# Designs tried in a protein design run: designed miniproteins, single chains, continued (2). Part 50

Each design is a single chain, and the fold is of that chain. pLDDT is the mean over its residues in the fold that is shown.

## One batch from the design tools (miniprotein)

Design m5825
Fold by ESMFold2-Fast:
Structure m5825 (fold): chain A 64 residues (1-64)
Amino acid sequence: MAREALERAGEHFNAAVDAALAGRDDEMAAHLDRAVEAAGVASPEVAAALASARAGLDAAAARA
């Protein structure tokens, strides 16, 4: 497993959280998509979990 790819995925995920806290939903989505892509290089399971989390956040934002 490429630890560097997971580290990069984590950096993108942290950027997504920062964007979400700032109310920048489009930037949050872009950073989450980057995190999924980076995680997919190392682990399809981690990439799937991140994609599921992103879908859940989109649904929560639309319904909350």
Scores: mean pLDDT 73

Design m5826
Fold by ESMFold2-Fast:
Structure m5826 (fold): chain A 73 residues (1-73)
Amino acid sequence: PEELERQAREALAKAEEAIKAGDLKSAFEHIQQAIRLARELRELGHVKTATEFMRRALELGLEISKQSLDKQK
């Protein structure tokens, strides 16, 4: 469980870095990785931690959507 939590946190951090760099493709891939890890944590009974990672992934996904819209201007 601890290893999955660390990997999920790292994936979310890499997604944030990619968003700041404007690399939306890499950011999306890292978000997908974090969601997959959160799902595994949930299946192992770590529901609270999985929910927190899932919420963060959704927040980052929204930022990708905002940046995509801004690039059209």
Scores: mean pLDDT 80

Design m5827
Fold by ESMFold2-Fast:
Structure m5827 (fold): chain A 95 residues (1-95)
Amino acid sequence: MRERVLEEAAVILDGFYLGIKAAEAPSLEEMRRLAEEGFRRLVEKYPDPELLKSAADAFIAGARAYMRMKGLPEDEIEERVKALEETAERVLAES
């Protein structure tokens, strides 16, 4: 139990941090590139499908939180989040 809780916390923090880094990108195209790289790293690091899903969900949550903190318009946040979700679905399906 304790080891699994710590593992899940680390997975969530990894995903969240990578999501913030992708959201720092100056353009939607660069964000998609960083997201693809980030999701590929998560796939390689986390062979457990449940941990991988938790990391991917945390990635999207981190990116959304960062964009809201920076005051991006909701329509731009929605467009960028959809791009991240599409990238996650594609990369995770290839696993």
Scores: mean pLDDT 83

Design m5828
Fold by ESMFold2-Fast:
Parts: C-alpha cells; structure tokens; sequence
Structure m5828 (fold): chain A 94 residues (1-94)
C-alpha cells in the first residue's frame, strides 16, 4: 500500500501542477516521497525506522520546494521532475 500511495500522490502532484494549484502540488510531492521512502525501508527490513525517515523525507522535500515559492515556473518544473522520478522508481519496484 505504501508504493501505491506514493504513485497516487505523485499523480496528484502532476494534476495539481497542470491545474495551477501549487500548494497541493508541493503537498502531494512531499507525501509521494515520504511513502516511497517508507516502502523501501520496510522492504530492507527497517520497519522500526521507516516512519521516522519518511517524516524526515517529507519535511526535506517540502523545505526544498519552499525555496522556489517566489518562482512558480521553477517550482512546477521541480515538482514534475520529482513526481516523474517517483513514478519511474515505483514502476521499477513492482
């Protein structure tokens, strides 16, 4: 379910970018990264660390994207790159 949620949030991030909803795009991008990290750590047998690292990843991605808050086109490009990267990574893990 973590990998399915990562894919769902990555797709919603791309939809939010297309709709010009940048707040939703940032939120969904951060959640997509968090779920992907959680999935990969659980697969590696690090279930007890998965939630903490997922939360750190979410906050790190949010902070990174917040640096582009005054440049909507740069923010959209970064969201697309991250979301597309998550979808490619998730496809390779299926």
Amino acid sequence: SDIEKAIEHARKALEAVDNGDLDAAVEHTSEAVAYLVRYELKKMGKEDEADEWAERARKTVRAYLDQFADDPEALKARVRAIAEGILARAESLK
Scores: mean pLDDT 88

Design m5829
Fold by ESMFold2-Fast:
Structure m5829 (fold): chain A 55 residues (1-55)
Amino acid sequence: SAMEEKAAENILAAIKEALENNDETVLRVALHELQKLPEDLKKKIEEEIAKLQAE
């Protein structure tokens, strides 16, 4: 759904910001919210995180 896609985008943005700022608290919260997403969206976000860590 559009709301789930928006939630996934917000979670990815929060993870990117937390990684850039080395903010462990924000990262923990964002990863917890990631676990609540449907599996398809969760996998997509995990793949985006892996790409960021490969750079």
Scores: mean pLDDT 80

Design m5830
Fold by ESMFold2-Fast:
Structure m5830 (fold): chain A 61 residues (1-61)
Amino acid sequence: AEAELAALQAEMARLGVEATEANENKDDAELAKLGEELTRLGRELAAAGRAPAVQGAIIPF
């Protein structure tokens, strides 16, 4: 939904800032954790953006 997309985008922006700080600090463990969170948010953002069409997009040819 629209509000859900906005919330996910805000979360990704926050993680982007944290990733920049972790990279500046050479914190590989924090970067790995942020990478996992970004991957999860990317999947959620894709699902939220395609939620109404997810079932319609399944064409098992």
Scores: mean pLDDT 67

Design m5831
Fold by ESMFold2-Fast:
Structure m5831 (fold): chain A 80 residues (1-80)
Amino acid sequence: SELDELADKVNALIDELEARGDMEGVIRASAVLISIAVDKTIIENAKKKNDPNLEQLVKESIERAKREIDRLAEELGVEI
């Protein structure tokens, strides 16, 4: 899914931040990853309930993840 692709990008960044010893960067990137994981859980629960808002929930989760990743990139001075 697009959320999984976004989570993979954040995981790759965490590996790079860990390699250079940037603990504050790791904590910040991990917070974004947790946010994506929470949204994935909400989507999976909506799927199980046949929620009529599923398509909108997926769209909002992707847009939120993109905004959080963009903010993370700005705060760390990197491209993601």
Scores: mean pLDDT 85

Design m5832
Fold by ESMFold2-Fast:
Structure m5832 (fold): chain A 72 residues (1-72)
Amino acid sequence: MSDEEFEKIAAEAAKLAEEAVKAYQAGDFEKAEELAREAERLYKEAAEKATEEQLKKLHEAVAGAALATYAA
């Protein structure tokens, strides 16, 4: 996929992961699961067409966003 397409998917997946962790911490488990599933769908879409470097960046972005939100 193009780098521009990948950057959009990576940013969206990271945002969804952050929102999912925040929802989970707030006790909104239903919303957390919904957001997590949406992030997973975007990840699978990217994984089918992304380069190895793009996948690494996506993993780092999603993990970083989730960890930062959990630690806050």
Scores: mean pLDDT 73

Design m5833
Fold by ESMFold2-Fast:
Structure m5833 (fold): chain A 99 residues (1-99)
Amino acid sequence: MIDEREILAGLLSIEAAVLRVIARNEKDPERRKQLERVADLLYEASVALLNGDYEKAAELIRQASEELRKLAEQSTDPEDREFYKRLAEILEKIAEELK
């Protein structure tokens, strides 16, 4: 059976890859930079999980969630706003479970 830690690390890596694709198609350079930062944080959290550093992973995931909430607040498109807000909520729940 697959380790739950490995599943979570895989999911965070996939999420980081998706955000990098969104960033590449973003025309606003500041928004692109924020999306790339969130992707970097999630990828680093994935690496921390694989290394058994749950405390560091939780910290990085919380930072990613905070950046996503800022992206949601700055978004003029309601669809983008809801997407980033929902993603931030999921990440906050994951970080709480890593206590």
Scores: mean pLDDT 85

Design m5834
Fold by ESMFold2-Fast:
Structure m5834 (fold): chain A 64 residues (1-64)
Amino acid sequence: SARDADLVAEGEALVAALSHPAMFATIAPEHRAEIRRYLEAIRAAADDAAKAAAMEAYRAWAAA
């Protein structure tokens, strides 16, 4: 779906941006472990549907 394609693109952009050490260093220390786990889940996703689901999970966590 268009929404899944947008989530995949968003997840790939997030992983690319936060793969730079300087960008990752801008994250509050207390959030680094959780964000790292979400980034790894997005990167490790076997297909686009799994990647979209991983990005949705990150969004839900970030909104809490």
Scores: mean pLDDT 83

Design m5835
Fold by ESMFold2-Fast:
Structure m5835 (fold): chain A 65 residues (1-65)
Amino acid sequence: SMLQKWKDDGFRRVEELLAAHPSIPLDRKRELVRWFAQELEKAKSREEVERVLEEFGRRLEEEAA
């Protein structure tokens, strides 16, 4: 389904973002991915997937600061 494709694309984007922040501890990265996976499972539309990705990016930047 298109929804599954958007979710798969979201996980690829998350992998790229995590790789761009090597200074963030691995345990914190694992917690962020766990949160992302839980929220993404609830997403029912492209807009919801995009909102989860935006929130993931915001949280990742907070960890990097």
Scores: mean pLDDT 86

Design m5836
Fold by ESMFold2-Fast:
Structure m5836 (fold): chain A 95 residues (1-95)
Amino acid sequence: LGGPRVTVVLTGSDGDQAVVVLDASMSGVQAARRLILALNRLSGDQVTLRVSSASGSFVLRGSVADVRARMVALAQAHPDWSALQFLDRLHAALS
């Protein structure tokens, strides 16, 4: 909770949106949990995540199922990662 903030805007294929605010010092496991809960509130089968931080922004796209599966796998493989490290690797995995 002491780090810079990261804002993730999730847009479902049905046009619904969820906003998740993460602290950069938060664990990747906690970040994944919050993002998965937001994904589960969206209708439709496709999602766009816009990630914004003080250092810049990037966009992820994929099926809700694929994005969720990759979030779970990365959080399980790397429980020691920060939210930023988790998001950077998720970006690389979905690119």
Scores: mean pLDDT 81

Design m5837
Fold by ESMFold2-Fast:
Structure m5837 (fold): chain A 61 residues (1-61)
Amino acid sequence: SALDSLEKGLEQLRKNPSPAAASAAAGEARKVLEEHPDLDERAREVFEEIMRLAKEHNPAV
């Protein structure tokens, strides 16, 4: 599901943070949003957390 994909991405970014991992996680999260534009509230929260954390590790995100 969209939520499962986003949660897995967030977990991987938290465990192995790097500028490259941040860029990859942000890209995958945006792809999930593009495929599922009406995310439920929980999936949206996870998406926002990925984007927040990704920007923290890679300002170019």
Scores: mean pLDDT 84

Design m5838
Fold by ESMFold2-Fast:
Structure m5838 (fold): chain A 68 residues (1-68)
Amino acid sequence: KEGLLVTEKLPDGRYRGTVLVDGKEVASAVGPTGSLAGVAAAFAAGLGNGGEVLEKTDTRVVTRIGSG
């Protein structure tokens, strides 16, 4: 399975991680850092958080994630 992990900085200084599979949101999590929000969202989706970074900005990171 492959998916996209999107981590975004929220206005309150926290981060939201969202996992998309086939364009559909399957999991999300909020954390104090982008890494923690991303890891939590990826694991909630049943996917690892290691993958290829597709897009990186100061407020948003998109990573291709998956198993297999």
Scores: mean pLDDT 75

Design m5839
Fold by ESMFold2-Fast:
Structure m5839 (fold): chain A 70 residues (1-70)
Amino acid sequence: SPLLEELRRAAEAGDVDRVIELANSLPKDPEAILEAAQVISRLPEDLAREVAKRVPNLIKDALIDLGVKL
């Protein structure tokens, strides 16, 4: 998925605002939500928490399931 590839690139660059923008643009299908949560969970802990505050609840819940503390 082009959006998920861009999300991975933004996360690798530490571009929190771009990660949030792309995460909010994703389709609400379970595979896209889980992949986005996995990418975000690989950020440094403080950045992952900051992203989690500003993304849809479906992604936030997936991040909690992956062990990110909110």
Scores: mean pLDDT 83

Design m5840
Fold by ESMFold2-Fast:
Structure m5840 (fold): chain A 61 residues (1-61)
Amino acid sequence: MSLEELVERMKSVADEETREELDYALEVVKDPSASEEQKQQALEGIETLAALFESGGVDVR
């Protein structure tokens, strides 16, 4: 599954605030001016949210 597909699946079950956080993280990953460290932190944030959804019984993968 691509990162974009993962984010879209998470957004389908997330509240508005979490959707905004996912959109910001994905924007950072796609931003050519963002540092590799910023992109890595955004990726880790998305993976952390995915793990939290799975821990709550929501299938996002």
Scores: mean pLDDT 78

Design m5841
Fold by ESMFold2-Fast:
Structure m5841 (fold): chain A 75 residues (1-75)
Amino acid sequence: MDEIVEEGYEKAKTLPPEQQAKLETLIDTVRKLLEQGVITMENAIQLLRDAGLSLGPEAQEILEEIVEKLREKME
């Protein structure tokens, strides 16, 4: 989990500051909910995808990469 979050933060640095802040907040919120057992990994993936639709195509690409890595960890 921490490795995926770290990679997400590094990729977010390529975005404008406003989009970077929104993406980092989204990633951090989803990570905390997963660590607390409030949501499942499947719920986390869905939340990232749904929120990504409002952030624009560049942020959506970063979120899809995070989703792909999360799916690999579900194996």
Scores: mean pLDDT 75

Design m5842
Fold by ESMFold2-Fast:
Structure m5842 (fold): chain A 78 residues (1-78)
Amino acid sequence: SKQEELAKLEKEAGELMKQLVAAIEAGDVERAEELIEKIVELLKEMLRLLGVPEDEIEKIVKQFRETLKAQVDAKLAA
C-alpha cells in the first residue's frame, strides 16, 4: 500500500539523516554531499507517492537541496 511504501521511505530517510550527521561530525565533505543527493532522491519518491505534481516536486526538491546544502556547509565550517 502507499502507506507502507511511505513508512519505508520515511525510515530510510531517517537512517540517511543519521549518516549525514555522522559525516558532518567526521568532516567528510564528499560523504555528506553523497548523502544529501540520496536524501533528495528519497524526498522525490515520497512526494510522488503523496500525489504531488512533477513540476511542484522539482521546485520543492531544488529548494530543499539548496537549504540542506547551506545548513551542512555551515556546520562543516563551524
Scores: mean pLDDT 85

Design m5843
Fold by ESMFold2-Fast:
Structure m5843 (fold): chain A 118 residues (1-118)
Amino acid sequence: EITITESGGGTFAVGDSLTLTSKITGPVNTIFQVAWWRQAPGEPLQFVASLDMLTGETSYAPAVAGRATISYDKAKSTSYLNLNNLQPSDTATYFGMAVDLGDHGKVYWGSGTQVTVV
């Protein structure tokens, strides 16, 4: 069974940078897409960034475009979200996501890591 564990959350100052990590464990051979989503208090779940590992294509939400970088380290089975120039609007719980294309596009989610920007 595939599990996702996020880390790197905490309290940050406006203008700081952060790195969030999403460790994927289990049979990862057919994981070909990773993404980050976030949910701010009282708001819907929002897309942040994605990486298609077959094509290398990345996608970023307008709110983070130019400030965010998504990457994946295959040797560590870990996805990274780097976010710079933090704003109070970046305050949210951040979730790692992975798509298992070998299992009919089954989607796996972590339990989230809290980010607070003050």
Scores: mean pLDDT 87

Design m5844
Fold by ESMFold2-Fast:
Formats: C-alpha cells, sequence, structure tokens
Structure m5844 (fold): chain A 55 residues (1-55)
C-alpha cells in the first residue's frame, strides 16, 4: 500500500469534517485489506498532524 496516498485520502476526510475516530477506523480497515500495517501507521500520523495544524 502507498502510505502517501492513504494520507491524502484521510486528509480529504478531515477536510470534510471527519472525526479522529472515523479516520482511525478508515486506517484500520485499510491495514486489514492491504496487510501493510507500517505504511498505514505512517499515514495515520500524517493525517493527525495535518488535522492539528489546521486547528
Amino acid sequence: VDGDELAQEGIALVEKGASDEEVAKYALEKAEGYGDDENVQDAIAKILNYKGALK
């Protein structure tokens, strides 16, 4: 899986007003589907950092 693309998709969810819980659920589903936990964890960190920078 591409962590950068996952981060971009998660950022789009944040821009639409998704909660941290929704973002975490999205990332967990991707980890299960792709079997690539490390890239998914990196994407989660990027999404949360972006959300924090906005506020």
Scores: mean pLDDT 67

Design m5845
Fold by ESMFold2-Fast:
Structure m5845 (fold): chain A 97 residues (1-97)
Amino acid sequence: ATEELRAIARAWALGMEGASPEKAVEVGGLAAMAALYALEGNSEKALEYAKKAAELLVEEGNREGAAELLRLLAEIAREAGNEELAKELEKLAEEVE
């Protein structure tokens, strides 16, 4: 429970740090939702929110931040026991670099 909340908070913080001030809350929120769904085992929703957060970061010119966020989400998915989701997120991270 505490570790799960920490994972969600880390995703939120990394999303916010990668985004412009105007988009920080939106990207942070999308990243936090991706982490939450990854922890719940909802791979479809986790990917949906992860892609949305990454796309906003790429649109703002932060491809490295998008890749870092996707790798963090992959680590969270793997720790939650979802290796398939983790591999898909890692593949997306390579594509946005």
Scores: mean pLDDT 88

Design m5846
Fold by ESMFold2-Fast:
Structure m5846 (fold): chain A 79 residues (1-79)
Amino acid sequence: MEEDNKKARELVKKAIEHLQKAVDALNEGNFEEAIKHAREAKKYAEEALSLNVSPDIKQRAELIKRAAENLIAIAEKGL
């Protein structure tokens, strides 16, 4: 459990960093870059969700995944 929680926290941190880059790219009108970073955020969130993690980490990863999916959908409409 602790090893999985530690790995998941690092994955969630990477997901948040990519999600922020996706938002920044979207605000600049760079839809291709926004999709790229949102897909990376989704990937890291899904990797965290594949681990045996605490409910709090799971909830954060699920929210990040949903946010990334929404950003991809918005950015794809901008292309």
Scores: mean pLDDT 87

Design m5847
Fold by ESMFold2-Fast:
Structure m5847 (fold): chain A 77 residues (1-77)
Amino acid sequence: MEKELEEGVAEVAEATLLTSFKNEPEEIQEAAREAVELVRKAGADPALLTKAMKILEDTSKPPEEQIKEVKELVKEA
């Protein structure tokens, strides 16, 4: 059932976003929360979620750019 898979992957994405940006300004944390909502809407698409996680792991990009790229990936799907 896709709901169980969606719940697990969404939880990991939430934990990653909230952990990575927990020390950032409130504006960045709010943008990260929006990105989490978009990742949840992507659901059980493992390819899209893997790409989103890869962007969030790329510490060479500023948090704002990471969040923007995640949003663009979900919108293009």
Scores: mean pLDDT 64

Design m5848
Fold by ESMFold2-Fast:
Structure m5848 (fold): chain A 60 residues (1-60)
Amino acid sequence: MAVEEAEKLIKEAEELRKEANRLLSQDPVKGQEVKAKSDELEKEAERMRRLIEQGRADAA
């Protein structure tokens, strides 16, 4: 279950990154905001992934 949430966060981060790149050409300020959000989602997904790996190994 948590694995699917982590995957969704990764997908969202990727989409936001593409959007940020597009926005950076037109509106640098907005593009930077979206990029920051993408970075946060990536960090959250990575944290979730680590917890999932630990849970899979330790929780029977």
Scores: mean pLDDT 75

Design m5849
Fold by ESMFold2-Fast:
Structure m5849 (fold): chain A 61 residues (1-61)
Amino acid sequence: SKAREEVIAYLKSLGFSEEDAEKVADLILEGRYDEAYTLLKSKGASADDIMRVKIIADIYK
């Protein structure tokens, strides 16, 4: 989906690996937000980065 592609692109722009970006995007698309946010925080994403990921996923859903 376009939501998946845009989330992956954004996370890669933040320095995430493709594997980590894909895992986060898949968790978000499955509605597993708590797991996705925990993974993002563990990888050093800021609160603003996490919020942007959520907004991107919502817009392109």
Scores: mean pLDDT 84

Design m5850
Fold by ESMFold2-Fast:
Structure m5850 (fold): chain A 83 residues (1-83)
Amino acid sequence: MKEEIKKLLEELKRLIIEVLELRKELSKEKLEEIEKEVKELLEEIENTTDEKELEEMKERLKLGIEAVKAEKERVEKGIKPLP
């Protein structure tokens, strides 16, 4: 379980970075923010012992991945989010 959640987190991180690169919004500061958030989530995963909470984390990460994939498709199609 924890290993699967860590792999999903790594995939989500990679997708977020790819979207930021496509939008030319990737900066050193943004990378540092992402690395910090990933580290905090990894610590939360390691400290979680309840299987139900781990399953909920896994499902939330899957939803996050799908959301970022949808955003990547929008950027690739040249659709900019309206402010």
Scores: mean pLDDT 78

Design m5852
Fold by ESMFold2-Fast:
Structure m5852 (fold): chain A 66 residues (1-66)
Amino acid sequence: SADGEKAREAARRAAERGDGAAAATSAHQLMLSGDGENAEEAARYAEEAGDAAAFRTAKISAQKAK
């Protein structure tokens, strides 16, 4: 969805700033909306930011969406 794509894009921008926690927050919001596919992508951006803890949190949130 367009809203899901915006949240995923917000996660990508956060990762570019090195803000894995913000990327994880976007993944959680996507989980709450039932958008597991975009939630997984947001979790991947958290990992790319180098924040392993944020990535683990985001991945758990994405899995709960399913």
Scores: mean pLDDT 72

Design m5853
Fold by ESMFold2-Fast:
Structure m5853 (fold): chain A 51 residues (1-51)
Amino acid sequence: SMEEELKKNREKLKEALKKAGYSEEFIDMALGENVEEALKRMEERARKARA
C-alpha cells in the first residue's frame, strides 16, 4: 500500500539525513511535523549551500 511505501521511504530518508550530517533531533522533528514541509526546507537549504 502507499502507506507502507511511505513508511519505508521515511526510514530511508531518516538514514540519508543522518549520513548527510543532520542532527537526530532535527530529523525527528521534521519527520514528525510534516514530511513534505521538511523535504521542501531541506531542498531550499541545499540550494543555498550550492551558491
Scores: mean pLDDT 68

Design m5854
Fold by ESMFold2-Fast:
Parts: structure tokens; C-alpha cells; sequence
Structure m5854 (fold): chain A 64 residues (1-64)
């Protein structure tokens, strides 16, 4: 139960950092801020075991 909740929290945080990275890149044109946020999202998706989310963020990092 606790491990499932922790996974859900990590996935939610990863989605928030992904959204922040997208905001920094597409709205602010801040590549450095976007990279930092995407790297945090990537780590959280990997810790949550969300391979699709991790792969999506890796693709976003490659676009920078």
C-alpha cells in the first residue's frame, strides 16, 4: 500500500516537472530551466517504473 502511494506521488511529481519543463522551453524559451525540470521528471518516472513517461522525457531532452 505505501509503495503504491509512493509510486503514484512520484508519477504525479514527474508530470508536474514535465509540465514545468514544457512551460520553460515553449513559453519562456529557457532551455536551461527546461533541461533541469526534464531531468527531474526523468528521474521520477524512472523511480516510479514508468518507462513510457521516462522515454517521452528523454525525447524532450534530445530536442533541447
Amino acid sequence: MEEELEREIKTALAEIYLALGNYDYYVKNDKEGALESYQKALELFREAGDEEGARYVEEKIKEL
Scores: mean pLDDT 83

Design m5855
Fold by ESMFold2-Fast:
Structure m5855 (fold): chain A 55 residues (1-55)
Amino acid sequence: SAAYEAAVAALERTLALLADPSASEEEKQRAQHEALRAFQAAMRAGETPPVHRPP
């Protein structure tokens, strides 16, 4: 879903910033909050990804 894809993109950006030693703490915190809100929005819309377990 579009909301889930946006949440994943926000998470990927957050992980990249967390791995970047030149990124500020404010940027890291902002990205984390943005990713969390995006996931909360996707979950509330009922757009949770199916849990696939390996066989």
Scores: mean pLDDT 74

Design m5856
Fold by ESMFold2-Fast:
Structure m5856 (fold): chain A 100 residues (1-100)
Amino acid sequence: GVEEAAKKFEEAAKLLEKAAEISTDPQVRDDLRRMAERAKEIAELAKSGDPEKVEQARIDAVILAGTLAVGARLDPNPEVAKLLREASQKLAEAANILES
């Protein structure tokens, strides 16, 4: 349900925070930190109990998952790329839970 989806969004945020910590590029680090904050905001929207906000969380999660999938393909650091793929998967799984 909604609580399971919110937990997956929070897990995605932690993966993105870890990716930011190991990234050596200051611009990439800052971008990953902003994406982690966005994942946390998505979790709060999912927890709101408001159907419109829950639907917004689903849409935003799909968009962020796509962004991270592209980022994973472009990042030269294989450990960062792996964390971005895992975060993308968590966001996609959570969005699918909210659709049911």
Scores: mean pLDDT 89

Design m5857
Fold by ESMFold2-Fast:
Structure m5857 (fold): chain A 61 residues (1-61)
Amino acid sequence: MEMSPEELLESFEAYLKANPDWPAEVALAMFRRELSHSSWSEEEKEEALRRAEEVLRQHQA
């Protein structure tokens, strides 16, 4: 099932909350991998990646 950008970000945030000990770089790499399999526009992918980085910053803070 193809996720929307918002659904993917919600799943990513939930995944980080469930796995707080995961290294940020590993979580971000998994997110990029999911992004590369989507048919979204490049602009949507870049925006989703920026939002994922913000979520990671909040997780690390």
Scores: mean pLDDT 73

Design m5858
Fold by ESMFold2-Fast:
Structure m5858 (fold): chain A 59 residues (1-59)
Amino acid sequence: IEELEEKVAEDPSYLPELAEAYLKQGKLEEAERVLKRGHALFPDDPRLAELAKRLKELT
């Protein structure tokens, strides 16, 4: 997680990987925050759309 957070600070294209890591750890609030940021920057990224759907299924 910490390593992915550092990568996102330098390159926001790692936001989907960070969101997936939070979902796997059950950190749903953090995952939602990361997905919101990702959608703002990359609205057409299919990975972000799929991860948002998974978050919905877990809540």
Scores: mean pLDDT 76

Design m5859
Fold by ESMFold2-Fast:
Structure m5859 (fold): chain A 121 residues (1-121)
Amino acid sequence: MEKALEEGKRLVRELVAALRAEGKRVAVLVLDARLIPLARELEPVLLADATRSGLPESVTFARFLREAKRLGVDLVLVLTLDPSIPTPVGSIIDGLPVLLLNPADVESVRQAPELVRELLA
């Protein structure tokens, strides 16, 4: 792994570990199968690989949010490696906090804790 990706992955692990320590339930959706090992290390309540769904992206995401909400998830973490996708992005979708991160963009991952604090307030 390149040095920036290793640092970004470390920061994502620390972010999720801090949330779990606070009793928060996290679901993880990966948009790139190379992030599945990282996603598993995060020990999420729900984990899905969007690249394997065979469904339109909007349908895959909507189904994932519905399941996360049913399981009492506090935050949905969406992980990408696509540099064309702006990160970090945080929003409340159907009452559920959603955070989009790219571990390869370490500076954007460093912004994530503040954005999570705003989303969970």
Scores: mean pLDDT 84

Design m5860
Fold by ESMFold2-Fast:
Structure m5860 (fold): chain A 55 residues (1-55)
Amino acid sequence: SAKAEELGREAAKLLLEGKEEAAQKLIRDAYEKGELTADEAVEASKIALQLVNDS
């Protein structure tokens, strides 16, 4: 989804800065606030890792 892609990109940015805990918290907080479904939270995490690997 567009929301998972957007949060995945922000999480990737944090991961590239060495802020692994902040990246995980970003996705988890969005899920806990109802901004992402469980499936979208998993999708965002996969997108973040893919973007880091493509960098």
Scores: mean pLDDT 83

Design m5861
Fold by ESMFold2-Fast:
Structure m5861 (fold): chain A 91 residues (1-91)
Amino acid sequence: SDSQINNLIQQGVDIMQQGASQSSQGTDQGGTIATGAGNGLASTAGANNPDFQPIAQDLSQVLSGVSSQTGQQVSSQINQIISQISQVVSS
């Protein structure tokens, strides 16, 4: 349902906000990995609830400054949320 999809998108945005709060000038691949996952969520949000797309896009840019460990964790959690949204949409 739309409510379930919106709740999952919000969870993804919350994960990105948590990661963004830990952002500093990163010097490793963590920022690239996290930004990639964040852009994936922004695309998924745009298709399902466009109100979240700008928020996810803005947070993706901030994620470019996260550490490698934070980037891996954020990426893993966001990809899990994207997978869950895909399953709900397919049902």
Scores: mean pLDDT 77

